Designed miniproteins, single chains, continued (2). Designs and how they scored, part 3

Each design is a single chain, and the fold is of that chain. pLDDT is the mean over its residues in the fold that is shown.

## One batch from the design tools (miniprotein)

Design m4072
Fold by ESMFold2-Fast:
Structure m4072 (fold): chain A 87 residues (1-87)
Amino acid sequence: SVAEIRAEFRARVEKILSPEVAAAFETYFGILLHEVLENPEMPLEEQLEVAEKMVAQFKAANPSITPEQAEEILEAVKEAIRRLVES
């Protein structure tokens, strides 16, 4: 379910980032999920590219996040999107 995927994603992000920063990122992820779910014609490859841009924008807005944390977050986002498409 979408709720289950979101819960697992939140738990993973909270291990990478502080809870406060993770909560801020949840807003970005919510916007991304809305875009993905409201545009079912969007190919998986394009959905993953949107995720990459979103994570890059979040990192730019939050320079305290390390490149390694940004990569781990991106991997988590891509995995969540893949699971949504495969469901």
Scores: mean pLDDT 77

Design m4073
Fold by ESMFold2-Fast:
Structure m4073 (fold): chain A 81 residues (1-81)
Amino acid sequence: VELLLKQVKELEEEARKQNYSDIYTLSELATLLSRLRELGVPGAKERLIETLRKLAKLLRERGYFDQAAKLEEEVKKLEEE
């Protein structure tokens, strides 16, 4: 958990420096946040939802509409839990 939390903080800083414009950084961040959520870390679900929303928006802006739609559906499922 401690290693995952450190990696998330580092990726969040990187994403912020990139103004949330890098698909790979946001994708990796979402993957690690999903793992923290599975481990029951408080706040991981909310952080995952926000990261997936940013990633979906970026994907739509870049023309990856199908991938963006899949992430938007994932966000809906997470919000319903």
Scores: mean pLDDT 81

Design m4074
Fold by ESMFold2-Fast:
Structure m4074 (fold): chain A 90 residues (1-90)
Amino acid sequence: ELEEAKKINEEITKLGLEGVKLIKEGRHIEGLELLLKAYEKALENLPFLVEVAGREEGLSEEEVEKYLEEGKARLQEGIERLRKELEKEK
């Protein structure tokens, strides 16, 4: 479970870093698509990742629930922003 969470976090991080690199190189559409994939993967796995992180950090159930709701809101906002940027680039 912890190993699975680490693997997911590594994959999300790799997608995010590659996306930023492509944007900096002027490959805007490709970079935005990778960032969107990173955010969507983070959102899909957020409940699992927050639960695992909460156990490792010794967080209370209330703190875990708060981080989950805050994380969902931030990721959903990020996804909407990225989708808007992709539509603008078309």
Scores: mean pLDDT 82

Design m4075
Fold by ESMFold2-Fast:
Structure m4075 (fold): chain A 80 residues (1-80)
Amino acid sequence: MEELQKAVREAVTLLTAYALMKIGEIFEEPDEEERERKTRELTEEVRRLLERMDQLERNGDVQGLQELIEELKKKIDELA
């Protein structure tokens, strides 16, 4: 059970970091329409990731959470 809680905390930390990096990119977008589109896309992506994380936590799926963590790390690396 400790492994599940640890994985959830890591996923939350990475999702927060990813979201903040994306918000930074959006604020650098000079086009108003493109900024609005990116904001909407980020909002939907974050919602989907949170729903996925919640489902994995409810199911006790540590492996699924580890896969989500690796996916988030890849997303962050692609932004750097």
Scores: mean pLDDT 85

Design m4076
Fold by ESMFold2-Fast:
Parts: sequence; C-alpha cells; structure tokens
Structure m4076 (fold): chain A 103 residues (1-103)
Amino acid sequence: DLVESEMSEQEKKDLEELLEKIERAVKLILEGRDPEEVRRELEEAEEILKNSNLHEPVKLAARYHIRKLRLVIDKDEAGLEELIAEYREEAARIQAELEERLK
C-alpha cells in the first residue's frame, strides 16, 4: 500500500496512540470497569483521529471501532446492528471505487 510507504513518523505515532486508546477501552470493558473510564479513552481516541492526517480507510476503521465500543457500553444493541450495516455498505462502496480505479 502506497500510503504505508508515505507515512511520516508523526502519522505512525498518531496511529499507535489511536490503537492504544482503542485497546485500552476494550480492556476496560472486558474488566467491567466504569463506563465513564471507557468514554474518556474513546473521547481521547476521537480527538487523535480528528487531528491526525491518516488515510481515509484507516480513519473509517477507527471511527467504526470507536462507535461500536460506545454502543456496547450504552447497551444499544439496535444501534450496534445499524452501525454494522452502515460499515458494511461503506466498505463495499470503497472497495468498488478501488476496483474501478485499478482498471
């Protein structure tokens, strides 16, 4: 992937920090910690994502995981099903666009 070869050291650091925040949020959920602690980690992850210069597919995947974890802590099963459907549709659209560009 051309994007990976063009990633700056700062972009790599932003990606690492983003992944660490998401992983921390998952760990807190699995440990049955206070939902507010999870929300704080997710808020920090969203701030990193907003201020990062990461490639759009990486941002899409990160936004999906952050929203999914928020819905899990809120126990919003209907919202989670909707998010999964939206993500599948968006991923399929991006895949189709990439396949057309590679002709």
Scores: mean pLDDT 74

Design m4077
Fold by ESMFold2-Fast:
Structure m4077 (fold): chain A 84 residues (1-84)
Amino acid sequence: SDRTQELLASLQALKDKTKELLEEIKSSDKEKGKELLKQMEDYEKRAQQLTDELARLDPSATPEAQELLDEIKELTEKAKDILK
């Protein structure tokens, strides 16, 4: 459905934004990096909400949505490791 494609596109956009924030963290001081990590955590929460909506709307798209969510979570964990 059009809504399924919109939700998947939104998840992809959140992943792309999360990748950009991770690259910015690599070149930032720790204090700035912690602020960027909070933005990544907000994107992860939004991605979870979109994945949950997609699971209710179109269960057949759940594996693709879950893969995008897992990638966002992995990027956020990498950011946490950099900021330790």
Scores: mean pLDDT 89

Design m4078
Fold by ESMFold2-Fast:
Structure m4078 (fold): chain A 85 residues (1-85)
Amino acid sequence: SKEKLVKGAENAIKTIKELLEQGDYAGAKTMVRVLEAELRENVEDEEVRREIARLAEKAIQAIDDKDVEAAKEYLEKILEVLKRY
C-alpha cells in the first residue's frame, strides 16, 4: 500500500540521515540507491518515478560533495513527492 511505502521511505531516510551524521557516506549512498530501487518498483506514475530518481541523484551528488544539509533536503523532498502522489 502507499502508506506502507511512505513508512518504509521514512524509515530508510531516517537511517540515511544517521549514516550521514556518523560520516558513513558510502553507507548513506548505498541506502539511497536501495530506496530509489524500491520506489522505482512500487511507484506506477512515470512522472513521480522520474522526479524521485532526479531527487535521489541530487542526494547522491550532495553526499559525494559532503554537503550533508543538501543531501537531507533532497531526501525530504523525496518524501514530499511520495506523500503528495
Scores: mean pLDDT 89

Design m4079
Fold by ESMFold2-Fast:
Structure m4079 (fold): chain A 73 residues (1-73)
Amino acid sequence: SDLIQKAQRIKDEADKIKKSHPELADTADKAAELAQQSIDYAKKGDLDKARKKLDEAEDLVGDANGKILAAQA
């Protein structure tokens, strides 16, 4: 449950990034895809793959946020 909720939050954040920063759309779309894969694996009971996909999605959102902060400096 917690993993699915975290993955859903990552999807929501990726959507927000895409709407606010269209230049990061590719990264945001990939993060949302990985977060969805995490949800799908969690629903199938594959928690190890679900965590791996969630970690990958979080890293991409972190990278996108880092680029946004760098562009503001």
Scores: mean pLDDT 86

Design m4080
Fold by ESMFold2-Fast:
Structure m4080 (fold): chain A 93 residues (1-93)
Amino acid sequence: SEALKEREFELLDEIVEENRDSDPALALQAMLSAILREKGKSEVHKELKIPRSLLSRIARGEPVTEDLAKLSPEIQEKIKEKYEELKKKREAG
C-alpha cells in the first residue's frame, strides 16, 4: 500500500536526518535503501555504478557503512542528489 511505502520512507528519512553529520556512511546507507526500494537493483547499479553485491547486502539490511565510506565522492554525491530528488517528489505529491 502507498501508506506503508510513505511510512517506510519516513523511517529511512529520520535515520538520514539524525546521522547526516554524525555518521555520514549510515546516512548514505539509509538514502541508498530508499532509492533501491523505488528503482530496484539493476537500475541503481547502472545509474550509480554501485556493485550489485553491495546493493543486495543493503536490500537484506546488512551493515555496509565501511563499503559505502570507500565509494568515490562523485558516487556519494549522486546518492545524495537522487535521494533529495526522491524526497522532494514525495513531499510535493
Scores: mean pLDDT 82

Design m4081
Fold by ESMFold2-Fast:
Parts: structure tokens; sequence; C-alpha cells
Structure m4081 (fold): chain A 85 residues (1-85)
């Protein structure tokens, strides 16, 4: 359901924020710069899908599926950065 997809995306976003906070606290200046760039890119991609759904270009369900994919990719990249700390 749409409700289940929203909950899944919120859980992924909370994990993303937790990894962000950890890397911003414990990372080098180079890692912090890469994390900052990744956050901006991830948020822009999420907002783009939400905007497309708001305009009726895609369904809300499709937007939530795409946002889930974006968050999975971002989480993978943050985990890769964490290995460099």
Amino acid sequence: SISDKIEENLDKYLEFQKLYDDLMKNGSEEIKKEVGALVIQTENRILDYLDKAARGEISLEEALDKISEVLDEALKQLEELKKKV
C-alpha cells in the first residue's frame, strides 16, 4: 500500500540521517565534503520525484518507489564512505 511505502521510505531516511550524523561527527574534512554533496544530490532527487507526482506526471506510488531506490543508493554510498573512516 501507499502507507507501507511511506513508512519504508521514512525508515530509510532516518537510517540515512543517522549515517550522515555519524560521518559528519567522525569523518575527515574530505569525507564531510563528499557526504555534504551526496546529501544535496539525494534531497534534490527526492524533491524532483515528489514534484513530478504533484504535477501528475507520475503516480505517487511510482514516486515513492523511485524515492526508495534513491535512498537505497545513497545508503550504499554512505556505507562505502564509512569504510574509509
Scores: mean pLDDT 89

Design m4082
Fold by ESMFold2-Fast:
Structure m4082 (fold): chain A 64 residues (1-64)
Amino acid sequence: PIPVPPFKEGDSLGDFALWLRSQGFSDEAIDAALLAHVERTKGLEPITREMYEELLALAREADA
């Protein structure tokens, strides 16, 4: 089971990507999740807890 991400307001997408890598996600799964987020928000919106949950779900789908 994947632990709850250590989300804190002000965390960057880079911090989230490093956490995903530490949990054993592939580079391709991480890239797919981050690309989907950048495509949706153009990378300009601050990351939120709900975004973390969405990105985690996308990474799981890409890694399946």
Scores: mean pLDDT 66

Design m4083
Fold by ESMFold2-Fast:
Structure m4083 (fold): chain A 94 residues (1-94)
Amino acid sequence: VEALQAEAIAALDALYALAAPLLSPEERTRFEGLVAELKAALRAQDLARARAVLGEIGRLLREMFARTGDEEVERAMLAQEMRLAWLLNEIEAA
């Protein structure tokens, strides 16, 4: 599972890098907290918590996208969100 956890963390870091320039300071603080919680849940193999935190990240990104309107960036972020969700399922199956 270590390789899958590393891939999930990499996908999360890529998602943060895409979103960070578009986030307000308040949204960035919330996102950084959620990133830390998701990384902790992944390391603990608490997949129920990991899914809940990913859901909160998705909600924050939907709020941010509604404000910015950048469809190209939304598509790139959705790709990383989908990859992360698939990796959570792979970790559960392992």
Scores: mean pLDDT 79

Design m4084
Fold by ESMFold2-Fast:
Structure m4084 (fold): chain A 78 residues (1-78)
Amino acid sequence: SLEEDIREAVARLQADPAKLQQMIEQLRKLLEEFQRNNAPQEKIDLLRLAIEGYEMILNNEPLEKILEVALKIQKLAE
């Protein structure tokens, strides 16, 4: 299921916090570029949610909160 796939992905990301931090930094740079270039609001919102989700994973926040953000990302990406 999508939920099980997300749970497994979260566990893998938590296993390498240095790589996760690097990913978050790259996404923040991409967000600045999208905002500077007036990218569509949907792309900006999706990227903000992705950053939020990864930061929650890095901070070991409850899985239920991480899943909520991940499902919002999935809906916007469709």
Scores: mean pLDDT 84

Design m4085
Fold by ESMFold2-Fast:
Structure m4085 (fold): chain A 89 residues (1-89)
Amino acid sequence: SLSPEQKAAALATAARILAIGAEIDAELARRAGDPRAEEAERLAKEATELLEKAAEAADQGDIETAEKYIKEAEPYIQKLAEISRELIA
């Protein structure tokens, strides 16, 4: 099992990777000229703001707060993934 320090580092990394993924999904919608591009941009902004808070909490060793913010970001990430899947299908 991971130490608390290793878990915090993993959560910080995961939050940053998820934020990059959200930005990529929004960029795909924009480049495709999809009618949902504006919605995707708003979803990515909400996800990124929450994931930045998660990464900051994780960097400070606050695992509980990091997990809460990642969980709050999940609905935005899921909606972005749905848009992205339809674009590449």
Scores: mean pLDDT 89

Design m4086
Fold by ESMFold2-Fast:
Structure m4086 (fold): chain A 72 residues (1-72)
Amino acid sequence: SREERDRELAERLARLIGEELGLSEEQVEKLTEIIMETKFDLRKLAREISRTFGVSMGKVVRAIMAAMERLG
């Protein structure tokens, strides 16, 4: 289903962002749910990551951009 494909993509994106930010496996799992809830809206995603993990917006945006480049 589309939801299953979106979850697989969210898991890959969460892992890549997690590597850039140094997140734990538990934090990466939580990030997957945040990505799904924000429906890949990058602005909402960046704000929720910053709020949830206590990371600056600039660092979060750089991590998302790096992850998106690696994702293709």
Scores: mean pLDDT 87

Design m4087
Fold by ESMFold2-Fast:
Structure m4087 (fold): chain A 109 residues (1-109)
Amino acid sequence: SLLEELRRALEEEDVERVRRLATEILSEILSKKDLASLEQFARIVEEFADDAVRNPSEARLEVLEVLREEIQKALEQETNPELKAKLREILLHVEIAIGILEIKRYVLE
C-alpha cells in the first residue's frame, strides 16, 4: 500500500519520495473523505516525528519540513470539518517536532 511505502521512505529518509507519496496519499484521502486512512497516515507521521525527536538528523528535519508543507496544502484545500481537525492535529505534532529538532541542532553543534 502507499502508506507502507511512506513508512519505508521515512525509514530511508528519502525526502523526494516522502514528498511524492505524501502528495498522492493526501490527495486520495481528501477526494474520498477517508478519515480512516487519514488516521493511519497520522500514526505513521507522528511515529516518525517522535523517533526524529529522539534520534535527530538534518535529513529527518528536512523530511518533517516536507510533511509540514504537504499537510498545510491539504488543510488549505479541505472543507470537511472532521478531516480539517485531524489535519490540524497532525500539523501541530509535526511543527512541535521541527521546533525540538531545531533547538537540539543548536545545542549539539
Scores: mean pLDDT 88

Design m4088
Fold by ESMFold2-Fast:
Structure m4088 (fold): chain A 91 residues (1-91)
Amino acid sequence: AAAEAERAIEEAKKAAQELLKKTGDKELANAVLAVAQGAQVLRDLGKHEEAVRVAREVVELIQKYLEGKLSKDEFIEQLQKLADEMVAAAD
């Protein structure tokens, strides 16, 4: 549903802001925000399930990174994978 996608996207944007606040890493926070904005584009295209999936996976990646369970390089690699999946889903 569109409402679920909107909620998931807002949670992802909130998580990106918390990432910036805790790390001071503007480049990493901007990369996360770009993925969240891509999820919003998927929602606008009616691809609500894909938007929810991408937004939720971003939140999980942020949490793992902040908990020290994921390195910065691994985090960037997973964000790039999500970006590629969003481009494919937009077609």
Scores: mean pLDDT 83

Design m4089
Fold by ESMFold2-Fast:
Structure m4089 (fold): chain A 67 residues (1-67)
Amino acid sequence: SSTVNEIFTYLDLAALYAKLGRLDLAEEALNQAENLFEQNKDSLSTEEYVAVALSIIGTKEEIHLAK
């Protein structure tokens, strides 16, 4: 879905900003992804939900490791 693609775009941006040492922007992009996930989680398939949830966890770990 377009929403799932938007969530993954924000997660990709967050991971990229973390690698660049821009932790402020990484956290902002992560927050946008998490907000979209929260607002749309009930409309996601089980497969989409799991994929997004795992990607959020992975992005949080990348930001944590960049600190």
Scores: mean pLDDT 87

Design m4090
Fold by ESMFold2-Fast:
Structure m4090 (fold): chain A 87 residues (1-87)
Amino acid sequence: KEEILKLLEEAKKILEENREKEGGTATVLLHYLDEAEESIKRGDYKGALNGLKAAKEIVEKEASEELKKKLLPILDEAIRKVEEELK
């Protein structure tokens, strides 16, 4: 739980630092990460997984190459850890 929340915090920090450059894409991604964080806090790991996969798809389609390089590894690790909670 805490490891996943820390990964989401790191992803949100990267998005805030790049918010002006990425514009609406950063705003949409922050929304998905906030929803995933709330889902994890409630123990809704299925909801969190859906949100994180949606965020990853947006990163792959809409984000700059620099943001993809920084954010995809963090999102992939968060997805992996959430999937480990689902048995």
Scores: mean pLDDT 81

Design m4091
Fold by ESMFold2-Fast:
Structure m4091 (fold): chain A 89 residues (1-89)
Amino acid sequence: DLDKAVAEVAVATLKSAASRDPDVLSLEVEIKEDGTIHAIEDFRTADGRRGRLIIDGTKVEFELLVDGRWVRVTDEAERRRLAPQHASL
């Protein structure tokens, strides 16, 4: 179960990084049956908005809370600018 061991190390690393980032508001994380990680991280952006990272295996989606709705951010430069300090996109 190398895949499970790798996922467990990744989860521990993510939890450790999030716990040291004052902009992280909450983190929910699970290891799926296939050994991939699913996580939802709520955080404050550098400009004071509320953001969310949705991690599904190797795919990372970025959302901003706009007028009470979660809106996907697809612009790569904007995602990198707004990402929490512990996240490298």
Scores: mean pLDDT 75

Design m4092
Fold by ESMFold2-Fast:
Structure m4092 (fold): chain A 84 residues (1-84)
Amino acid sequence: MIEEIEKLMKKLAEKVGASKENLEEMERQLEELRKADKEEQELALNAAIVALDEEAYREVLALARAGTPNEELIKKTKELAKKL
């Protein structure tokens, strides 16, 4: 799981042209995820999958901007990740 998350996050960073500072922040986030429980790791995996898909990411971003509760955002992200 962590290895898959790292691969997806690196692919995202490459796609958006991440700076050195963004890459260092990404590495810090990965270190925290290695210490997180399985539920948090699955949430991060689903988020990374969705972020790589333009339409799915746009849908989640629109819901977040509309003030959708975190619980509903997590559920929607998981649902979208399963379809990708």
Scores: mean pLDDT 78

Design m4093
Fold by ESMFold2-Fast:
Structure m4093 (fold): chain A 101 residues (1-101)
Amino acid sequence: SPREQIQQLAEETQRLLDEAVRALREQGRLTPITGFLFLSIQGEAWMASRLPEELWPAEVAAVIQGLEHAIDLLRARGAPEEVIAGMERQLEQYRALLASL
């Protein structure tokens, strides 16, 4: 179902954001603001599946904006290419979902 797809995307988003936090921490480039941003994106992704269907396009669009911002921050801070590539693939999954809503 679309709800189950949103839940699966949230799970993968959590995994990727946790990986990004770990990479930035290992490089000494994790700030409290960046950590909070990543936690916020993760929270929005998980909440989307619990919202009424009428709100899914707006919520998915918000997750997309958050992921775009996260990718820009990761690039600016020299995160590993593997981490950035994972986030870019996840962004494409959310864009495909939004197009189907």
Scores: mean pLDDT 88

Design m4094
Fold by ESMFold2-Fast:
Structure m4094 (fold): chain A 74 residues (1-74)
Amino acid sequence: DAEVREVLDHIVRARAELGQTLSDAEKQAMYDYLKTHMDPQQLAELKRHADLRVRMAGMSEEELARLRELAERL
């Protein structure tokens, strides 16, 4: 849905800022993961954390691990 696509777009932008371009297949895999495993509150938090990639200072261990897992495992 629109919220999931918006979150994915923020993640894609964050990855691009790190010099990494996601393929369509990788984007689809992330979309499916977010849609099936994340509730609206988790989606909002993930979007905020993706926007904060350049400001990772102060992130909790759990939040950083979750973002890293999503970024590294499609």
Scores: mean pLDDT 70

Design m4095
Fold by ESMFold2-Fast:
Structure m4095 (fold): chain A 60 residues (1-60)
Amino acid sequence: GAMDAARARRMGEGAVAAAEALGGPEEAIKLGQQGKDAGRRGDWRTGYEYARQAQELLGL
């Protein structure tokens, strides 16, 4: 739902911010961006998957 989509977007935004702050792998930034974009479009499931992958890559 809309709540899940908003949550996925925030998770993606957090992953991007963490990757950028750590100077982490560009791949993590890209995954976080994809998660954020999917969440913004209401595709919360895809958003969660990308955000989770970005966080896993960062060790979060």
Scores: mean pLDDT 71

Design m4096
Fold by ESMFold2-Fast:
Structure m4096 (fold): chain A 90 residues (1-90)
Amino acid sequence: DAEKKKKLREEATELAEKARELKEKDYEKAVELAIKAIDLLLASGGEGREVLAYAAEKLGFSKEVIEAARNGTLSEEQRRELAEGIVKAL
């Protein structure tokens, strides 16, 4: 359902905004919120995965991480690395 997938992407955006607010006060919490946002984008299907792959590319991540994001096959380590990159860029 396109509407449910859109809702997941909107929720991911809200979590990213909260992570931005927390990154200087509670870095650990900000990273946790970013990981949750990544999970929601992966769960939202192809469009969410494309958004995540684009973000990884813009942040200078390797082709292997970009491809894993696009395919929904990010490892736990890659998810954390990407989340930390996103938080630093906020």
Scores: mean pLDDT 83

Design m4097
Fold by ESMFold2-Fast:
Structure m4097 (fold): chain A 65 residues (1-65)
Amino acid sequence: MTSEVAGAILVMAEAYRLGISVKTEIKDGKLVITATARTDEELARLEEVKRLAEELGVELRIHRE
């Protein structure tokens, strides 16, 4: 089972639960998730989601507005 897809779904679900929109892209055959932080509080929440993503082998990129 490719944990990559399951991990990506879980990371997206967590960001969505936090009210943060995410974008998914495939880059060089790898799934990449990008989230935009508008406030320092959103950035802190995304840092928690990023730790989860790292544990699941999912690439999460945080973009600052």
Scores: mean pLDDT 77

Design m4098
Fold by ESMFold2-Fast:
Structure m4098 (fold): chain A 59 residues (1-59)
Amino acid sequence: GPAIEAAGRELGALARAGGEAAARAVKQSYVRALSDHPDDPEKAAADALARAREDLAAL
C-alpha cells in the first residue's frame, strides 16, 4: 500500500545517499523489522524506516 511504498522509497534513498554504513543500517533495520512484525508488512515497513533513521542519526 501507499505507506509501504513511501517507506521503501525513503529507505532506498537513505541507503544510496549514505554509502556503505547507511546501506548496512538500512538492511539491518529491514531484517529486524521483519523479525518483529512477521505478519504485519505495514508495521514492518514503518519500524524499518524508524530504526534506519535512528541508526543513521547516530553515525
Scores: mean pLDDT 78

Design m4099
Fold by ESMFold2-Fast:
Structure m4099 (fold): chain A 99 residues (1-99)
Amino acid sequence: SMAAAMAALQSQLRKILDELEEKLSKAETAEEVKKLVVEAMHRISGLVLAALSEIEDEEVRKAIREKMRKIFSLLDNILANASNREVIKKNIEEMKKII
């Protein structure tokens, strides 16, 4: 059902973000940060595509795409500032509020 697909998407997004936060806290270089963020982006993209394949409601699909646009913008900001720990933390916290 659409409700089940939405719940699964939200649950898996939270899990990916929590895992990303933990791994980023252990990353010692900007290169490691960038690799972790790109991996998270790939995982999120696959998850979103799977969810959208089960959702027929166009307004729900638009809401998911808008939420994902915001999440990817925050991830892109981490990529642009991969050596800045404060920017990384701020963007992770903003993503947690959206999810």
Scores: mean pLDDT 89

Design m4100
Fold by ESMFold2-Fast:
Structure m4100 (fold): chain A 91 residues (1-91)
Amino acid sequence: SVVTIVVTVAVPKSIPEELAKQLIKRAVEAAVAPHGEVLEVSVEVIEETETKRIFKVTVTVKNVTDLEAMKEAIRRALEALGFEVLSIEVE
């Protein structure tokens, strides 16, 4: 089975955009790896405020064993970077 997860994350503008994208991508790939096969990860800026940049992270995962555990792992990994997880949705 294949599952697509969409994560929305707010990151302080003090962190450069390209560095934020790399940190998000690596954290999400590492968080997902124990729970399934990562097929694709994309990270895009969808909104900017005066203090924050909001990223949309799209993760496509094959052979997911525990969807809720995977979502929690993603949340914890991004929060460990000091980022604010606004939503995690399954498509």
Scores: mean pLDDT 90

Design m4101
Fold by ESMFold2-Fast:
Structure m4101 (fold): chain A 74 residues (1-74)
Amino acid sequence: SQEEFELVVKVVEAFRAGDFDQALKFAEEIKLKGNASSKSWLVFALRETAEKFKLEGNEDLAEKAEKLANEISS
């Protein structure tokens, strides 16, 4: 849905801004309100974000994004 897509975008934007509290807040909303599709969107977006951070040399942000993706996929 539009709301679920908006939440996925907000998680990624919060990660890129270094605002992990906001990223976790929006991710929690997807965990509570989301379906399999929105959770898959978030996991995919977080793994893409982690790969981008690794390519940019930002290992800490990459690890945080990957960890969150794994928590949501489990």
Scores: mean pLDDT 80

Design m4102
Fold by ESMFold2-Fast:
Structure m4102 (fold): chain A 94 residues (1-94)
Amino acid sequence: SEAKKKTRELYLKVLREALERMEAEGQPSEEALEKARATVEEETKGLDFTEEEKELLTRILALLDSDPSLAVYVDEAVAKYKPEAEKAYEELQK
């Protein structure tokens, strides 16, 4: 489905944009990275996630665990793509 592909592309854009801004502001601790990796593996077990998606999620979670204030970049990325995501969701219902 083109709509499903579009939704995945939007999700990846949000993750990449948030991560790029977060990594400019700080670095995750080794402990936070290890904890995030375990969490992502557990939460994505049996789900249709790519290695790239899992790595992006792991790095974002580790940065948030190290500095919760970085959540603002996730919120901004989500807000930026919300109108496009809503349109993609409507196409999925057809």
Scores: mean pLDDT 78

Design m4103
Fold by ESMFold2-Fast:
Structure m4103 (fold): chain A 68 residues (1-68)
Amino acid sequence: SIKDFYEKVKKKANLSFEQELIYKALLGEKTLDEVREELRKRYPEAPAFVDRRVAAIENYIKKVKELE
């Protein structure tokens, strides 16, 4: 399953900050609001960039759910 694949990747590879957030959101460990908060902490001077990244992550999660 997609969960098993991401769990194996996390154990064997160093995930980027954004990839880790996507993974946690897919597992239900973080809400999209919590993802937005983490991105705002990382990029406090770029709120428009953060909003665009959150929208992209939300669309990605929707596509993944359609495959399950």
Scores: mean pLDDT 74

Design m4104
Fold by ESMFold2-Fast:
Structure m4104 (fold): chain A 116 residues (1-116)
Amino acid sequence: SMEEVLETLREFAEKFGLPVEKLVWEAYVLSDFDPTKVIETEDGTLVGLFQLSQSAIEYVQKKYGLPLLSAEEVASDPFLNGELAVKLWEIANDGKDPSTIPIPESALQAAMEALA
């Protein structure tokens, strides 16, 4: 449910020291808050709240020295999906805290209104 997704995003915000609005915006843009969302692309299947591909999952796991998880495990667990997404965003942001990546105010407002 939307309430369960929001609670998961709040727990992630606390765990990773990120503003909850950042996680809300990313979940809104990538999956419209659907943790079961699957999109088929010519470059592979994107799964879960943060729409991770198998290649992205493997890249993050190898980069951080994490145990290799299947796409199915990452798709079924919003916490694993979120943890790998945060680590991927850190890599994309040259190893800096992903909370430093600015969210446009209008985009943040739209995401928060979608949750009301």
Scores: mean pLDDT 71

Design m4105
Fold by ESMFold2-Fast:
Structure m4105 (fold): chain A 74 residues (1-74)
Amino acid sequence: SNEELLARVEALLDATFAAFAPKLSPEEAARVRALRAQLLALLRKYLETGDPAVYAQALALEEELIALLDKVKA
């Protein structure tokens, strides 16, 4: 179901962010939390609507999150 998929994605994001948490500044941690919330909201909306505009918004946020984590990983 969509709810099971969302729960799995949320758990994966939470595990990933927990692994990076010791490397994040307070500002970076706040940004990661905001991006997580926005990504989950957009994923839920996309699963409901199939709207390509929602998909494009999700991709932009995903790119921002990946770029942030890549900088912290170094």
Scores: mean pLDDT 80

